# Designs tried in a protein design run: designed miniproteins, single chains, continued (4). Part 40

Each design is a single chain, and the fold is of that chain. pLDDT is the mean over its residues in the fold that is shown.

## One batch from the design tools (miniprotein)

Design m13352
Fold by ESMFold2-Fast:
Structure m13352 (fold): chain A 119 residues (1-119)
Amino acid sequence: LEEEVKEIEKIAKEAKNGNKDSAVKAAGLIPFLTLKQQRASLAGDKETAELYLKARNSLIDAIDSLIGKDREFAVLYTAASLRIMGALLDGDDAAAEKVAADYSKKLAKLVEEKIKAQE
């Protein structure tokens, strides 16, 4: 967990410093961090849930620094969060993983397109 959070913080720092590839990777990680945070929260592991939430927010902040506070980006990661929670509440971990993977691709593509539009 600590090593995973540290690697995510490194990606966030690289993205914030203008590394476009790291920003696209960061976008793809957001749904997976949301999934891990929500799983930990539902299991009553508040400390682990808080660590994943902070890691996720660091990636969002880094991307926002590059593309601005983009409404489409915010709507997309919020939709991912709601759909992942829905699957977890239904007890379907496999569906939650699939939703995270599907939105990972969508978020990475969106952020890549927003960055290219600035060039």
Scores: mean pLDDT 88

Design m13353
Fold by ESMFold2-Fast:
Structure m13353 (fold): chain A 77 residues (1-77)
Amino acid sequence: SEVEKAARKGAEEGAKKSGLEAMRTAAKEAGKVSLEGGSGAAGGAGNYAGEKGYKSAEEASKEDAKEGAIKGGKEAA
């Protein structure tokens, strides 16, 4: 959701603040892949596999965002 995407951005900023630019880059790339995967799933009408792929990508990005936020010392809603 939009809130979860905001959390990913918060994690990126948190990681950057603590000097973890590598995590910020990773989170940004994960978010980009997630976004493309989501679009692909939506475009792939009648594809259950696409729906699962989108879900996995979102979960991976969410985990990365959480880790980044914890390491950065920030939690974005």
Scores: mean pLDDT 46

Design m13354
Fold by ESMFold2-Fast:
Structure m13354 (fold): chain A 64 residues (1-64)
Amino acid sequence: MSLEELIRELSRLSGYSEETVREALEIGAKLTGASQQEVGEAILARHRSGRQSAAEIIDTLLSL
């Protein structure tokens, strides 16, 4: 999955805009040292596992 496809999917799942999702992934990348794609893939995996929603994770990143 490309970063653009990942941002669109996370936007759809979270209800946040694509621009807001990009901002959250940038914050996550800075905090973890991972790429924006790796952070986005981790969020998607957590959402799909039912352990945590994409909206919850994105909200947390934006509140930092």
Scores: mean pLDDT 87

Design m13355
Fold by ESMFold2-Fast:
Structure m13355 (fold): chain A 70 residues (1-70)
Amino acid sequence: MPSPVQQLDDQINDVLDQTQRDGVRVDQSARQQGLSDTERRQLVQRVAMRYGRRYSDLRSQRQQTLNQLQ
């Protein structure tokens, strides 16, 4: 069975992968629509912000779990 740390690592990797996939998708869509560099950057930043809170929470949980396992 995966450890609590491994489960958190898997969740962190999932969030990072989803952030990257959505960011690429949004950037490509914006490029196809002829949006400016600034507009594309803002849309990609919104994707990062959408996932950023969960990413921060998972990182904090991982650190706490490591501290408890010592």
Scores: mean pLDDT 82

Design m13356
Fold by ESMFold2-Fast:
Structure m13356 (fold): chain A 94 residues (1-94)
Amino acid sequence: MMHPDFEKRTLELLEEAIRLAEKAIELARKGGDPEEVEKLILEAEIQIGIALIIIGVDRVAYGGEPSEEILKKYKEAEELIREARKLLEELKAK
């Protein structure tokens, strides 16, 4: 079990990554600006990066492990970012 404060922060970061990735997908589907789509993807990736750092720090400091909820949200965020990147490449090809 992760430290409660670190688990809460990690979930907030992953939820923000999901929100940003979904926004990138929506913008790409509407034929929006490729640069704005790329910025949203980068911001989502930064949120995931910070979440992974917190998980690592928790493991070293408290011997914690991420919950099933964290692992599920991480997988969801990664899948949404992959879809957003695919749509960005299609958008750039037009």
Scores: mean pLDDT 88

Design m13357
Fold by ESMFold2-Fast:
Structure m13357 (fold): chain A 100 residues (1-100)
Amino acid sequence: MEIKIEEKDGGIIFTMEKEVDGVRITAQVFLDKETGEVLEVHIRLETADARASVTIGKDGGVSVEADSPAAQAFVDANRDRILELAQEAIKKAIEAYKKY
């Protein structure tokens, strides 16, 4: 998985993208530049016909934005897998931060 690194507003953004079963998954992990603290994780899920995003805050709060009822239902059905993807993205971002 290719990792794109961007600095913005005192943070570092690690962007990772993969495709699984026709779903394009983009994970963005926002870390504090000085401490490496995880501030926020964004998981975007895209097909040809639908998109949804899941945001996980540093407090563990989860918010979902979906462009259709079908996209919302997909997120709801796959919530645990999306959270696992977020955890893997966090792990990779922390490893990349240590090398940065």
Scores: mean pLDDT 80

Design m13358
Fold by ESMFold2-Fast:
Structure m13358 (fold): chain A 71 residues (1-71)
Amino acid sequence: MKVKVTDASGNEAVLPLDLFVGLLAREYGAEVAAAVRDRIEALPVGGSLTQAELAEISPAVGAAISSITRV
């Protein structure tokens, strides 16, 4: 599975889910990374997590990432 990630500065990247989750675990910890992974895996293809939904998981992630879309 791939994800499209848009950061708070408007930069976009498409990367494998496992790579993205690994980056989140390194920066924000394994528990936050697992929670974000579970939410992404529950999304339909083309579904997105908003900045507000990310902030509910972790305020730090919501400050850094504007959206995550399952591609």
Scores: mean pLDDT 88

Design m13359
Fold by ESMFold2-Fast:
Structure m13359 (fold): chain A 94 residues (1-94)
Amino acid sequence: SKEENIKKAIEYIKKMIELVEKHVGDTLLGQLALRSLKLALEYAEKGDFDKAIRYVENGAFYAAIAATQQGKLDVAREIVELGKKAIEYLEKAK
């Protein structure tokens, strides 16, 4: 259902936020990622899935760079995969 797809997207975005806060939240790029991902949550909850997707993409991009710069390649990969899952469910919610 549309509601299930929204719920799953939100769960994946929240997991991305948790990883960013834990691993790279003290970096400038990590802070930019958090801002983007929090906006993704707001737009997903409002039903603006196109904006939510753009903010997930931006958040994943900044977070992956931040994690890579810190030598946390596994964290970078996990954030990218969670972002792909969030986008998949946001697309299904459209």
Scores: mean pLDDT 92

Design m13360
Fold by ESMFold2-Fast:
Structure m13360 (fold): chain A 89 residues (1-89)
Amino acid sequence: KLSPEELERLIEIGVLEVAAAVYKVSADRLEEKGAPKEEIIETLKKAIEYYRKAAELASQLETEEGKQAKKRAEEEIKELEERLKEVEE
């Protein structure tokens, strides 16, 4: 069972993951609407920023849940960095 402190950290990580996902979906919507390239780039960078914050907090959590959260965030960062490169080309 998680300690109260570990649970609070996981909630904080979850909030950052949700923020990142909102920016990711916003980037998808901007691409669908043919928005300016620079706006799409800025939105993708925000999604990456929030996933990086989530990964950093998850790396400080010495639990299985923390390890899983870090892995999820790192995979999302990798995908978003590839998308960013494609948009910047």
Scores: mean pLDDT 86

Design m13361
Fold by ESMFold2-Fast:
Structure m13361 (fold): chain A 80 residues (1-80)
Amino acid sequence: MLPAGQFASIDEAAAVLPSNVHIVLGYDPNRVDPNALHLITESQASLVPDDLAYLVVDDRIAAAIELMRKLESPVSVTIL
């Protein structure tokens, strides 16, 4: 089960997340995956429930690439 709430950094997320985690770029309340890490911008932070795992980043694509490199495994990615 993913730890719920906001991660402070990509390094913190990579240290605790399973290598096969599903990554979602953005947040859509109609398309919630409670077992995914959500990469969101600051403008979306207030919309994300506290029971979801998320990381606030300036560039979601760049953050996803860095996270995939640190996890060293093929991950599934959904772009919203």
Scores: mean pLDDT 76

Design m13362
Fold by ESMFold2-Fast:
Structure m13362 (fold): chain A 84 residues (1-84)
Amino acid sequence: MQMYRDLWRAIEAEDAEAAYEPLLQFVDEYGVPLDSMGILDMIVSKLGGFPFTGDRSLLPKLRRVIRRLLERHPDDFTGRISPG
């Protein structure tokens, strides 16, 4: 529950640094790399989806945060890990 609140706050602020730890935990928990297709819809769904339903301006903020994290921390968020 803490992760979703921290992630939501970071998205509203467009703060990629604040979103780093919550999104890393999200990727680890759901086993989905941040560069995967459908990641935006998955994050919105897991946050409950409701806050985005009436205000679609939050979707561009989420997309910008994800892009910055992929640029700054590609090794942490790309699906380069092969199952051994």
Scores: mean pLDDT 68

Design m13363
Fold by ESMFold2-Fast:
Structure m13363 (fold): chain A 80 residues (1-80)
Amino acid sequence: DEAARRAAFAAAFPTLSPKERLLAHAIAYSDKSLAELGKAFGVSQATVSRLIRRLGARDKAELAELVRDAEMEALVRAVE
């Protein structure tokens, strides 16, 4: 269930370092491959894959949806 996956993401996201949060954002908004993102952030592709799994996602596309949804929710809260 996507709702359960979003809950897992919400629990894991606050445990990320600032650099890991930037990488998660880049995964959501960039068309770059995991290898290219790893190179850009100075980490291995395996490290990028572990971050995706740590955040409750199975792949880049699933993490992208979770990050975009969380960012949209944060924007809505910021204007209230």
Scores: mean pLDDT 78

Design m13364
Fold by ESMFold2-Fast:
Structure m13364 (fold): chain A 94 residues (1-94)
Amino acid sequence: IKITPVTRYVAAKLRIIGEIETAVLAERKGDLETMRAAIEAAAEYSKEATNSSPVAQRMVEIIKEALEAGLSDEAIREAGREMRRLLEEARAKA
């Protein structure tokens, strides 16, 4: 309540980015458990990050798709690969 909605929103966006980076790193290693945990954490933080940037909105869509697929190993791998591509594209344009 002493943390403003804007401060919570910014913190949530940064935490989502951190979890996505964790998932991308885990995808490189084939660590499906770390990817699953990172995707679940990012999904939780996405509740506070409405009206995010287009990149963050796309990341939330990828997370939702993985959750709707029941976090199967295949769905997690696909999500991690897509997140990696999106991050690489965003960094190249930044």
Scores: mean pLDDT 65

Design m13365
Fold by ESMFold2-Fast:
Structure m13365 (fold): chain A 94 residues (1-94)
Amino acid sequence: SKEVKEEAIRLAELARRAGVEYARLAGDEELAAEVEEAGRRAIETIEKADEKQQLEMKKILMEALEKAAEARAAGNYREAAEIIRRGLEEAASL
């Protein structure tokens, strides 16, 4: 549905922004660029995906955001950014 697609895109955008911020806080501009690219691919994949795939992508992105928030709370910004990058890449691979 349009609503599921919009929610999945919103989560991918949130993950991209958070991951880029965490990578920059860690002083890792290369990781920031990798997160940007993974986010772009995830959004492109969501736009072409069916509803079942979009729901799975939402789940992957929500889990990545939760795990990254835990790493960030511990001050592990590089790990938080890497968790986000992997989640975006996993979503893009569906």
Scores: mean pLDDT 90

Design m13366
Fold by ESMFold2-Fast:
Structure m13366 (fold): chain A 85 residues (1-85)
Amino acid sequence: GLKEEIKKLIKKVIDLGKKEGVEKLAKHAAKLIEKAYEYALKGDKLSAEIEIGMALIIAGVLKVIGKDKTAEEIEKAVEEVEKLI
């Protein structure tokens, strides 16, 4: 189910963040994605989009510092939440 897929992606974001030495940023992005999912389930599209925007800013920062695997996994998790919006 969608909740299981999003949980799997969030775990992968954190695991990749640990491997790339950016665990704190990865955990922050994971929390934003989880909040976006909760807002999407409530039909609060605007709040979901704001949380998604913040997670994508973290992904952008990670790409600038060469942490592409963590950034790409954040983007994948965001794509799954966007399917609900």
Scores: mean pLDDT 89

Design m13367
Fold by ESMFold2-Fast:
Structure m13367 (fold): chain A 109 residues (1-109)
Amino acid sequence: EKDEKYKKIMLEAIDLLEKNGYTLEIQFIARLFGLSSEEIKALLDPETREEAIDNIIKSRSKLDVLELVAALTELAMRIAAENGDYETAEKFRKAFLEIQKEIEELRKK
């Protein structure tokens, strides 16, 4: 349901960041959120990326997943804007704001 939406946004953010040479930044963010070397390797391989995202979503708390997706989405938004792709930047901005709203709602309860 909503998990498919976060999966899609996370996949699109990682694809954009990798294409633009931000592989080290993906690794840094993933390490900050407690991903293992094996999980990071699977995320960076385009053939295993979608399965790696599914496994991360299933193996972690909703709050941890949302915070990880928010960090990747914020970076993807900035890189899209720097490249002059304002349509893609706006898409990630809307996703980031929606994820932040869900994080705030989870923290209230």
Scores: mean pLDDT 84

Design m13368
Fold by ESMFold2-Fast:
Structure m13368 (fold): chain A 71 residues (1-71)
Amino acid sequence: KIEEIIKELEKLSKDPSLSEAEKLLLRIAVKELQTAKSIEEAIKMLENLSKNPELSEKLKEKIRELVKKYK
């Protein structure tokens, strides 16, 4: 559900191994997810985030796992 997805992204954003750019992108994604009107819209936002070249491959994989879990 959208609230659970937001919680998971907030937890990821607290990982000290992430770059400041990655943390900022995750914070932006959390704000966008708060405006999502459906789970389908939230999943689309996560899929777009997982394709962002500024994210490390490991972080992209974690986001893809969230997409599969909530899709």
Scores: mean pLDDT 81

Design m13369
Fold by ESMFold2-Fast:
Structure m13369 (fold): chain A 94 residues (1-94)
Amino acid sequence: MAIARENVEAAREALERLDAEVDRLSGLRLIAAGFTVMAAVVEAELAAPALPEEALEVAELAARVAEKLAANGLEPAKTILKRARELAEEIRRA
């Protein structure tokens, strides 16, 4: 689906930018980053049936960024990390 491909690519680009910046984020910006990662996991889950390779890449990248956010004190990122890892494993098993 064209929309799913556009959304998953946008999610990947957002996560790549965030991965580079995460150690400089604090306060509201750190919280906003958590929402960006959560949105990317949702886009990967929606794209997985049609675009499993792209969805897996986004899920793995989301897990990496969520782990960094959790290390920097964003407690809800631990839940995002768990879901991103579960999604990546689900895609690999399919």
Scores: mean pLDDT 85

Design m13370
Fold by ESMFold2-Fast:
Order: structure tokens, then C-alpha cells, then sequence
Structure m13370 (fold): chain A 82 residues (1-82)
């Protein structure tokens, strides 16, 4: 289960690189949102701090909404808690 989510995360990262090369901002937001959802799910399965899980989910939502300022801030906060 965790391994499957990690594999999906890697595939999503690869798709993000392709979308960035194409300049597809909408696809980038969607892919970044999915990356943070997967990170939250992996952290939850690993039994990590619920605060880290919450921040990753908030970052996912911000990326989906195109709120890149909140997205960057929330991502840094989640990383700081590790």
C-alpha cells in the first residue's frame, strides 16, 4: 500500500516535469495537488504527526486552487515539522 502510493507519487512528479516544459499551469496545479494528497496519505499510513498530514492536505488544496503563495508557505511549514 505505501509502496503503491510512492510509485504513484514518482509518476506524478514525472508528469509535473512534462507539464512544466509545456507551460500548462492548470495541469501543474492539478499534479501538484495530487503530489501533496499522496504525501499526506503516505505520512498518515506511516503514523506521522497529524499536523504534517493536515498541512500537506492544505497545500494540495492551495495548489488545486492556484493559490501558489499559500501553497509554498504550507509546503515549507509541513517540511519544518519533520
Amino acid sequence: MIEEKRKELLRTIARTIVAAERGDREELGRLHSRMYELSAEISELKGEDPEVVRLFREASRAAREGDWESYRRLNREAMRLR
Scores: mean pLDDT 75

Design m13371
Fold by ESMFold2-Fast:
Structure m13371 (fold): chain A 88 residues (1-88)
Amino acid sequence: SAAALALAEKLNELAERYGEKLREDPSDENFKEFAEELEELISESTVLSEEEKEELLEKIKELKENPSFEKLLELLVELGRAIAKKLG
């Protein structure tokens, strides 16, 4: 799916950009900014099911409330797996 590939490419771009930003400054503000970008990406996706979106958005909410690298990496792994299944 072209839409799934576009979603994967955008996720990779965000992960690279915010990964660098968080290595420089792992502030709550930078975690929340990344979480907001991921929230928008997930919410606007036509590729993810409503159930997948609901679960991922709940994890984003948890990340925004209590930022940590562990929560961020778990979210990115889960989101990446969901997208990979749509690519085949």
Scores: mean pLDDT 86

Design m13372
Fold by ESMFold2-Fast:
Structure m13372 (fold): chain A 77 residues (1-77)
Amino acid sequence: MREKAAEGLLRQSQLARDKAEELKRQGNTKMAEELFNLSQDAEETAKKALELSPEEAERLATIAGSRAQVAIHEADR
């Protein structure tokens, strides 16, 4: 469902934003900026997903969600 895909993306966006704030407090400003940008991209993709077909929405959610998860994981290293 488009709504679940969008909700998942918004959750990933929030996680990336929270992680970016942590990194910013630690002085890792470059990684923080990268996660903020991914957070915004995920939020924009979530908005677009609500206007797309369910199939296209799931495809975009999978791509954007995967990118966000990889970036969050790399930031934890």
Scores: mean pLDDT 75

Design m13373
Fold by ESMFold2-Fast:
Structure m13373 (fold): chain A 82 residues (1-82)
Amino acid sequence: MERLEEIGERMEAALAADPELRAQAEAIFAEAGPAIKEALAAGDREKAAEILAEATRRIALLVPGIGPEEAELLAEAVREAA
């Protein structure tokens, strides 16, 4: 749990400090948003979680110091929360 919190805090801090990084993250969520809404409207929470997890993984990879393994841990946490 502590490692996931640390990775999440690093991502939040980076997004808060870098407006360009934040804009890229917002663009990724804007792209994923309609698909997530469609899945939720269909009652497919698992599909919505998969789309959100992939968006989270992509955003995490934008952050300096977050590697593929750490990004996947965040994506897995999103999938498990569904």
Scores: mean pLDDT 80

Design m13374
Fold by ESMFold2-Fast:
Structure m13374 (fold): chain A 85 residues (1-85)
Amino acid sequence: MVLATVTIKVKDPEKLEEAAKIVLEVAEENGVGVLLLTVDKEKSRITFTVEAPDEETVKRLAKKIEERLKEAGIEAEIEVEIHPL
């Protein structure tokens, strides 16, 4: 079991709320619970925490989010920090 902090830096702040919705949809579709989600409009950043069975699950989730954002035309950088429980 691992805890992970995922940070998404969205290039266009106008797309920030759409990006947050995509994050929640992708997590729900993959059976991953989002524990905390924060949207920072000034820094154009979304930060959220997930609990997953392993690092590979977190990495797959991040990749699926990245792909969904690209399909929506949202330019973003994704950073993942994994914390063993």
Scores: mean pLDDT 83

Design m13375
Fold by ESMFold2-Fast:
Structure m13375 (fold): chain A 75 residues (1-75)
Amino acid sequence: MSPEEILKKLAEGYLEGVRLLAEAGALAAARQMADIGVKELRETGKELGVPEEVIEKIVKEFREAAERVLREAEE
């Protein structure tokens, strides 16, 4: 498995955590999970030697997906 593939799987894991918490009505915990996910994806991506441009693309896609989940849960 490539470093990029590992990072993408981590992002999917954090996004699933955000979804589960949001669906359960734990919005503060869901937001905290999204913030932790961003931090961990950047740190892990750097440790794995993933290029910064690729890390930021994965982080952006994760942020946008998490933001959509959180907005839908606030309705």
Scores: mean pLDDT 87

Design m13376
Fold by ESMFold2-Fast:
Structure m13376 (fold): chain A 83 residues (1-83)
Amino acid sequence: MRPASPEQKRELRDLLDKKHSELLAKAEEAGLLDLKKDLEERKGIWYKMIDNTTEEQVDFVRDLIDDVHTGWLKRIEILKANK
């Protein structure tokens, strides 16, 4: 399979960086410092996935980044409400 283009990988990394920054900020605001640390460590796994992404997988990986980070934002709101 052909690897994703450098432009596609940059788009995915930029999306990840944006979504991850939002997630870390919300975790910190909610006082979930252990979760923030875990999320920072998981960013490396996401970068490895993006580096190994094929052209055919770009749309799937983009959707996966959006879905997973949206799910975590909802989880943070639930955890914040149960303080």
Scores: mean pLDDT 82

Design m13377
Fold by ESMFold2-Fast:
Structure m13377 (fold): chain A 98 residues (1-98)
Amino acid sequence: SLLERLIGLTLRAIGLQLDAERTKDEAKLKELLKELEELLEELEELAEEAPEDPLLRHALELIIEAAKAIKEKSKDEEIKKRAEELIERAKELLEELE
């Protein structure tokens, strides 16, 4: 079910955003960023099938907040750059959904 898949991805986004707020560990921030990048790829696929779903918008907003937290906390310039690229990519997708 498309709805079941979208609910699952939204719950994953909530978990990753909470983990990003709670951690200062560089290795964990890098792991979370990788998981957020993979989650966005799955949401990009779903956006083609269900662009009007409010859960999709909410999941994208959570990814943006998680990536902002990672960018602010990380000491690794490459991680900061990847987080910024992820924020921009998620924002572009949100604009396309309007």
Scores: mean pLDDT 87

Design m13378
Fold by ESMFold2-Fast:
Structure m13378 (fold): chain A 94 residues (1-94)
Amino acid sequence: MDQARKLGEQLLKDVEEKIKDAFKSIEDKKLAEQKLKDLQEGADGGVIKKMTDAGRKMGSEAGTRILGMAGLASSMKLKDAAKDIKKKLEELEK
């Protein structure tokens, strides 16, 4: 239980750090485009798959559910951040 919760909390922190790093890179178009792609891949189920796989390794149904919810929340945050970064990149090309 505690291990699944800590892993889920760590995932959310890692996602927030990746989002901040992507926004900081916005002035470097090539780097920002690469980071945008990484966020989009996470949003498209990459994070959900990693968390469900981790839950399965723990052998806990409750742990799998906790990590699945953290993965879904992370996927939603990545999707929103990817839209914001794409919009900022489009505004910079204008």
Scores: mean pLDDT 76

Design m13379
Fold by ESMFold2-Fast:
Structure m13379 (fold): chain A 87 residues (1-87)
Amino acid sequence: MLSPEQEEKVNELEKEFLTRLLEAVRTLDEEAFRAEFARLRDEYLSRLKEIYEEAGVPEEEIEKKLERTAAGADRFAALLLAARQAA
């Protein structure tokens, strides 16, 4: 189980990722955004994995958490692009 300090690190990491993703969708064209999203996603998942490993989370649970986080990030990026095109 994550300590309060580790949960705060996870929340700050998510906030940083979302902030950078929102800036990218506002400033970059679609192709550049997709490339930047891929980079931000990989960095975010890598840092999350390190926090979970340090917290002693079981490997199977880490894999499941990272898969869910990746799917959520992919869906959110797709929604941001769709919303931009609809506006």
Scores: mean pLDDT 84

Design m13380
Fold by ESMFold2-Fast:
Structure m13380 (fold): chain A 95 residues (1-95)
Amino acid sequence: SMMDELREFHEKAEKAAKELIETMKKNNASVEEVRSAMINLVRLVRQEFRRLKAPEELIEVYEEAEERLRKAKTIEEIEQVVKEMFERVRKLLEE
């Protein structure tokens, strides 16, 4: 189903985000580098969800997360924004 495809894509995106943050932390990336990478990833995921014709409510979660990432000042805050974003999307996909 369309919802199963969106869920599978979401799970892959969440795993990719976690692996990217871990790799960047191991390479001693700056807060700005991690923020920029996560904003780019969120934009790419949002574009793919729009291509898959996901509900606007799901797209809005990614837009809000991008704004929160721009305000994040630490890698811990960036990780928390990303975690909360994926949790909110998961809940919407299960409703």
Scores: mean pLDDT 85

Design m13381
Fold by ESMFold2-Fast:
Structure m13381 (fold): chain A 78 residues (1-78)
Amino acid sequence: IDAPTAEDGRRAGLHSDFNSTTNNGNNAINNGNIDNANNQYNKLMDIGTEARKLGDTTLSNQANNQANNIKNNINNLK
């Protein structure tokens, strides 16, 4: 497996982005900010895609699950 140190750093960055985006998404839902919640949903989908490309299947699945959770909460606000 060709996983240089730069990819490890990128992987760590995605975990940080996942945590921040999840918190921002939950705050947006709590505040009824549908536009911001949709932005965080899109970011989680991007994180999931990038994590999958890096072979981080666990993070990819977590990001997709959190994206679906935010989407369901957005639908409840509409």
Scores: mean pLDDT 81

Design m13382
Fold by ESMFold2-Fast:
Structure m13382 (fold): chain A 80 residues (1-80)
Amino acid sequence: DLEELKERVAKLEDPLARFIGETLISHNFDVERTAAVLKAAIRQYRLDRERFLAALREAMEALGVPEEQQRALIELLEAP
């Protein structure tokens, strides 16, 4: 249920975690598209990596993202 997922994201206190969660939902959990958007955001807004990784973990856990997808997303984010 899309609305239930949106509500879970809305309850996250960290604005960065909400942004990441919204990005995942907007791209239907497509790992490549989500990674591209997040890489662009990290570059454009000069996001702190430690804070970003914490927010990413929080958003993925809140949305119940499978471990394989979590790993793939992190690998794409770390790729040059």
Scores: mean pLDDT 80

Design m13383
Fold by ESMFold2-Fast:
Structure m13383 (fold): chain A 80 residues (1-80)
Amino acid sequence: SLTREEAIARLEELIENPSKEELTALLREIAASPELAGLAFYSRELLAYLETNDPSEEELKEIARALLEYLKTGKLRRLL
């Protein structure tokens, strides 16, 4: 299953190289990860958002930054 360290590395890569496909794949893995259960609900909300919207590269980066902030600090900045 996806670890916190793996999630952090993938989010840092998404901030540098934003991708809706890669963010969607990561969010599915976060939602299924027992280690990341604190993000599971919000990851499902973000997945629904990505299915119904075509966010810009800057929006994808902001989502990645918010998730990264939560994993590093425990503080969730909600974008939805």
Scores: mean pLDDT 85

Design m13384
Fold by ESMFold2-Fast:
Structure m13384 (fold): chain A 86 residues (1-86)
Amino acid sequence: MAEEVRAMSPDEVVDLAAELFRESEKDPEGSAERLREMFRAMKTAGMDPSTVSAVGVFAAGATAQKIIQERREKKRKEEEEKRKLE
């Protein structure tokens, strides 16, 4: 399956994405540069663009998605709490 990674196992890909996501909170600038370099390296190694994009989007997008999700969840919780009244 296209899920198989030449240089990394699926578990390592997930771990790497989680680490990059965590680093994005501390050092967004450095994390962005690392992500771009990893993208280039993976693409040069002959990995499928979809796999490279999935890792990069997951790592970079996870930070944005977490912020959006936290905002959404907080808004939903506050809205639901106000509606319930109980």
Scores: mean pLDDT 59

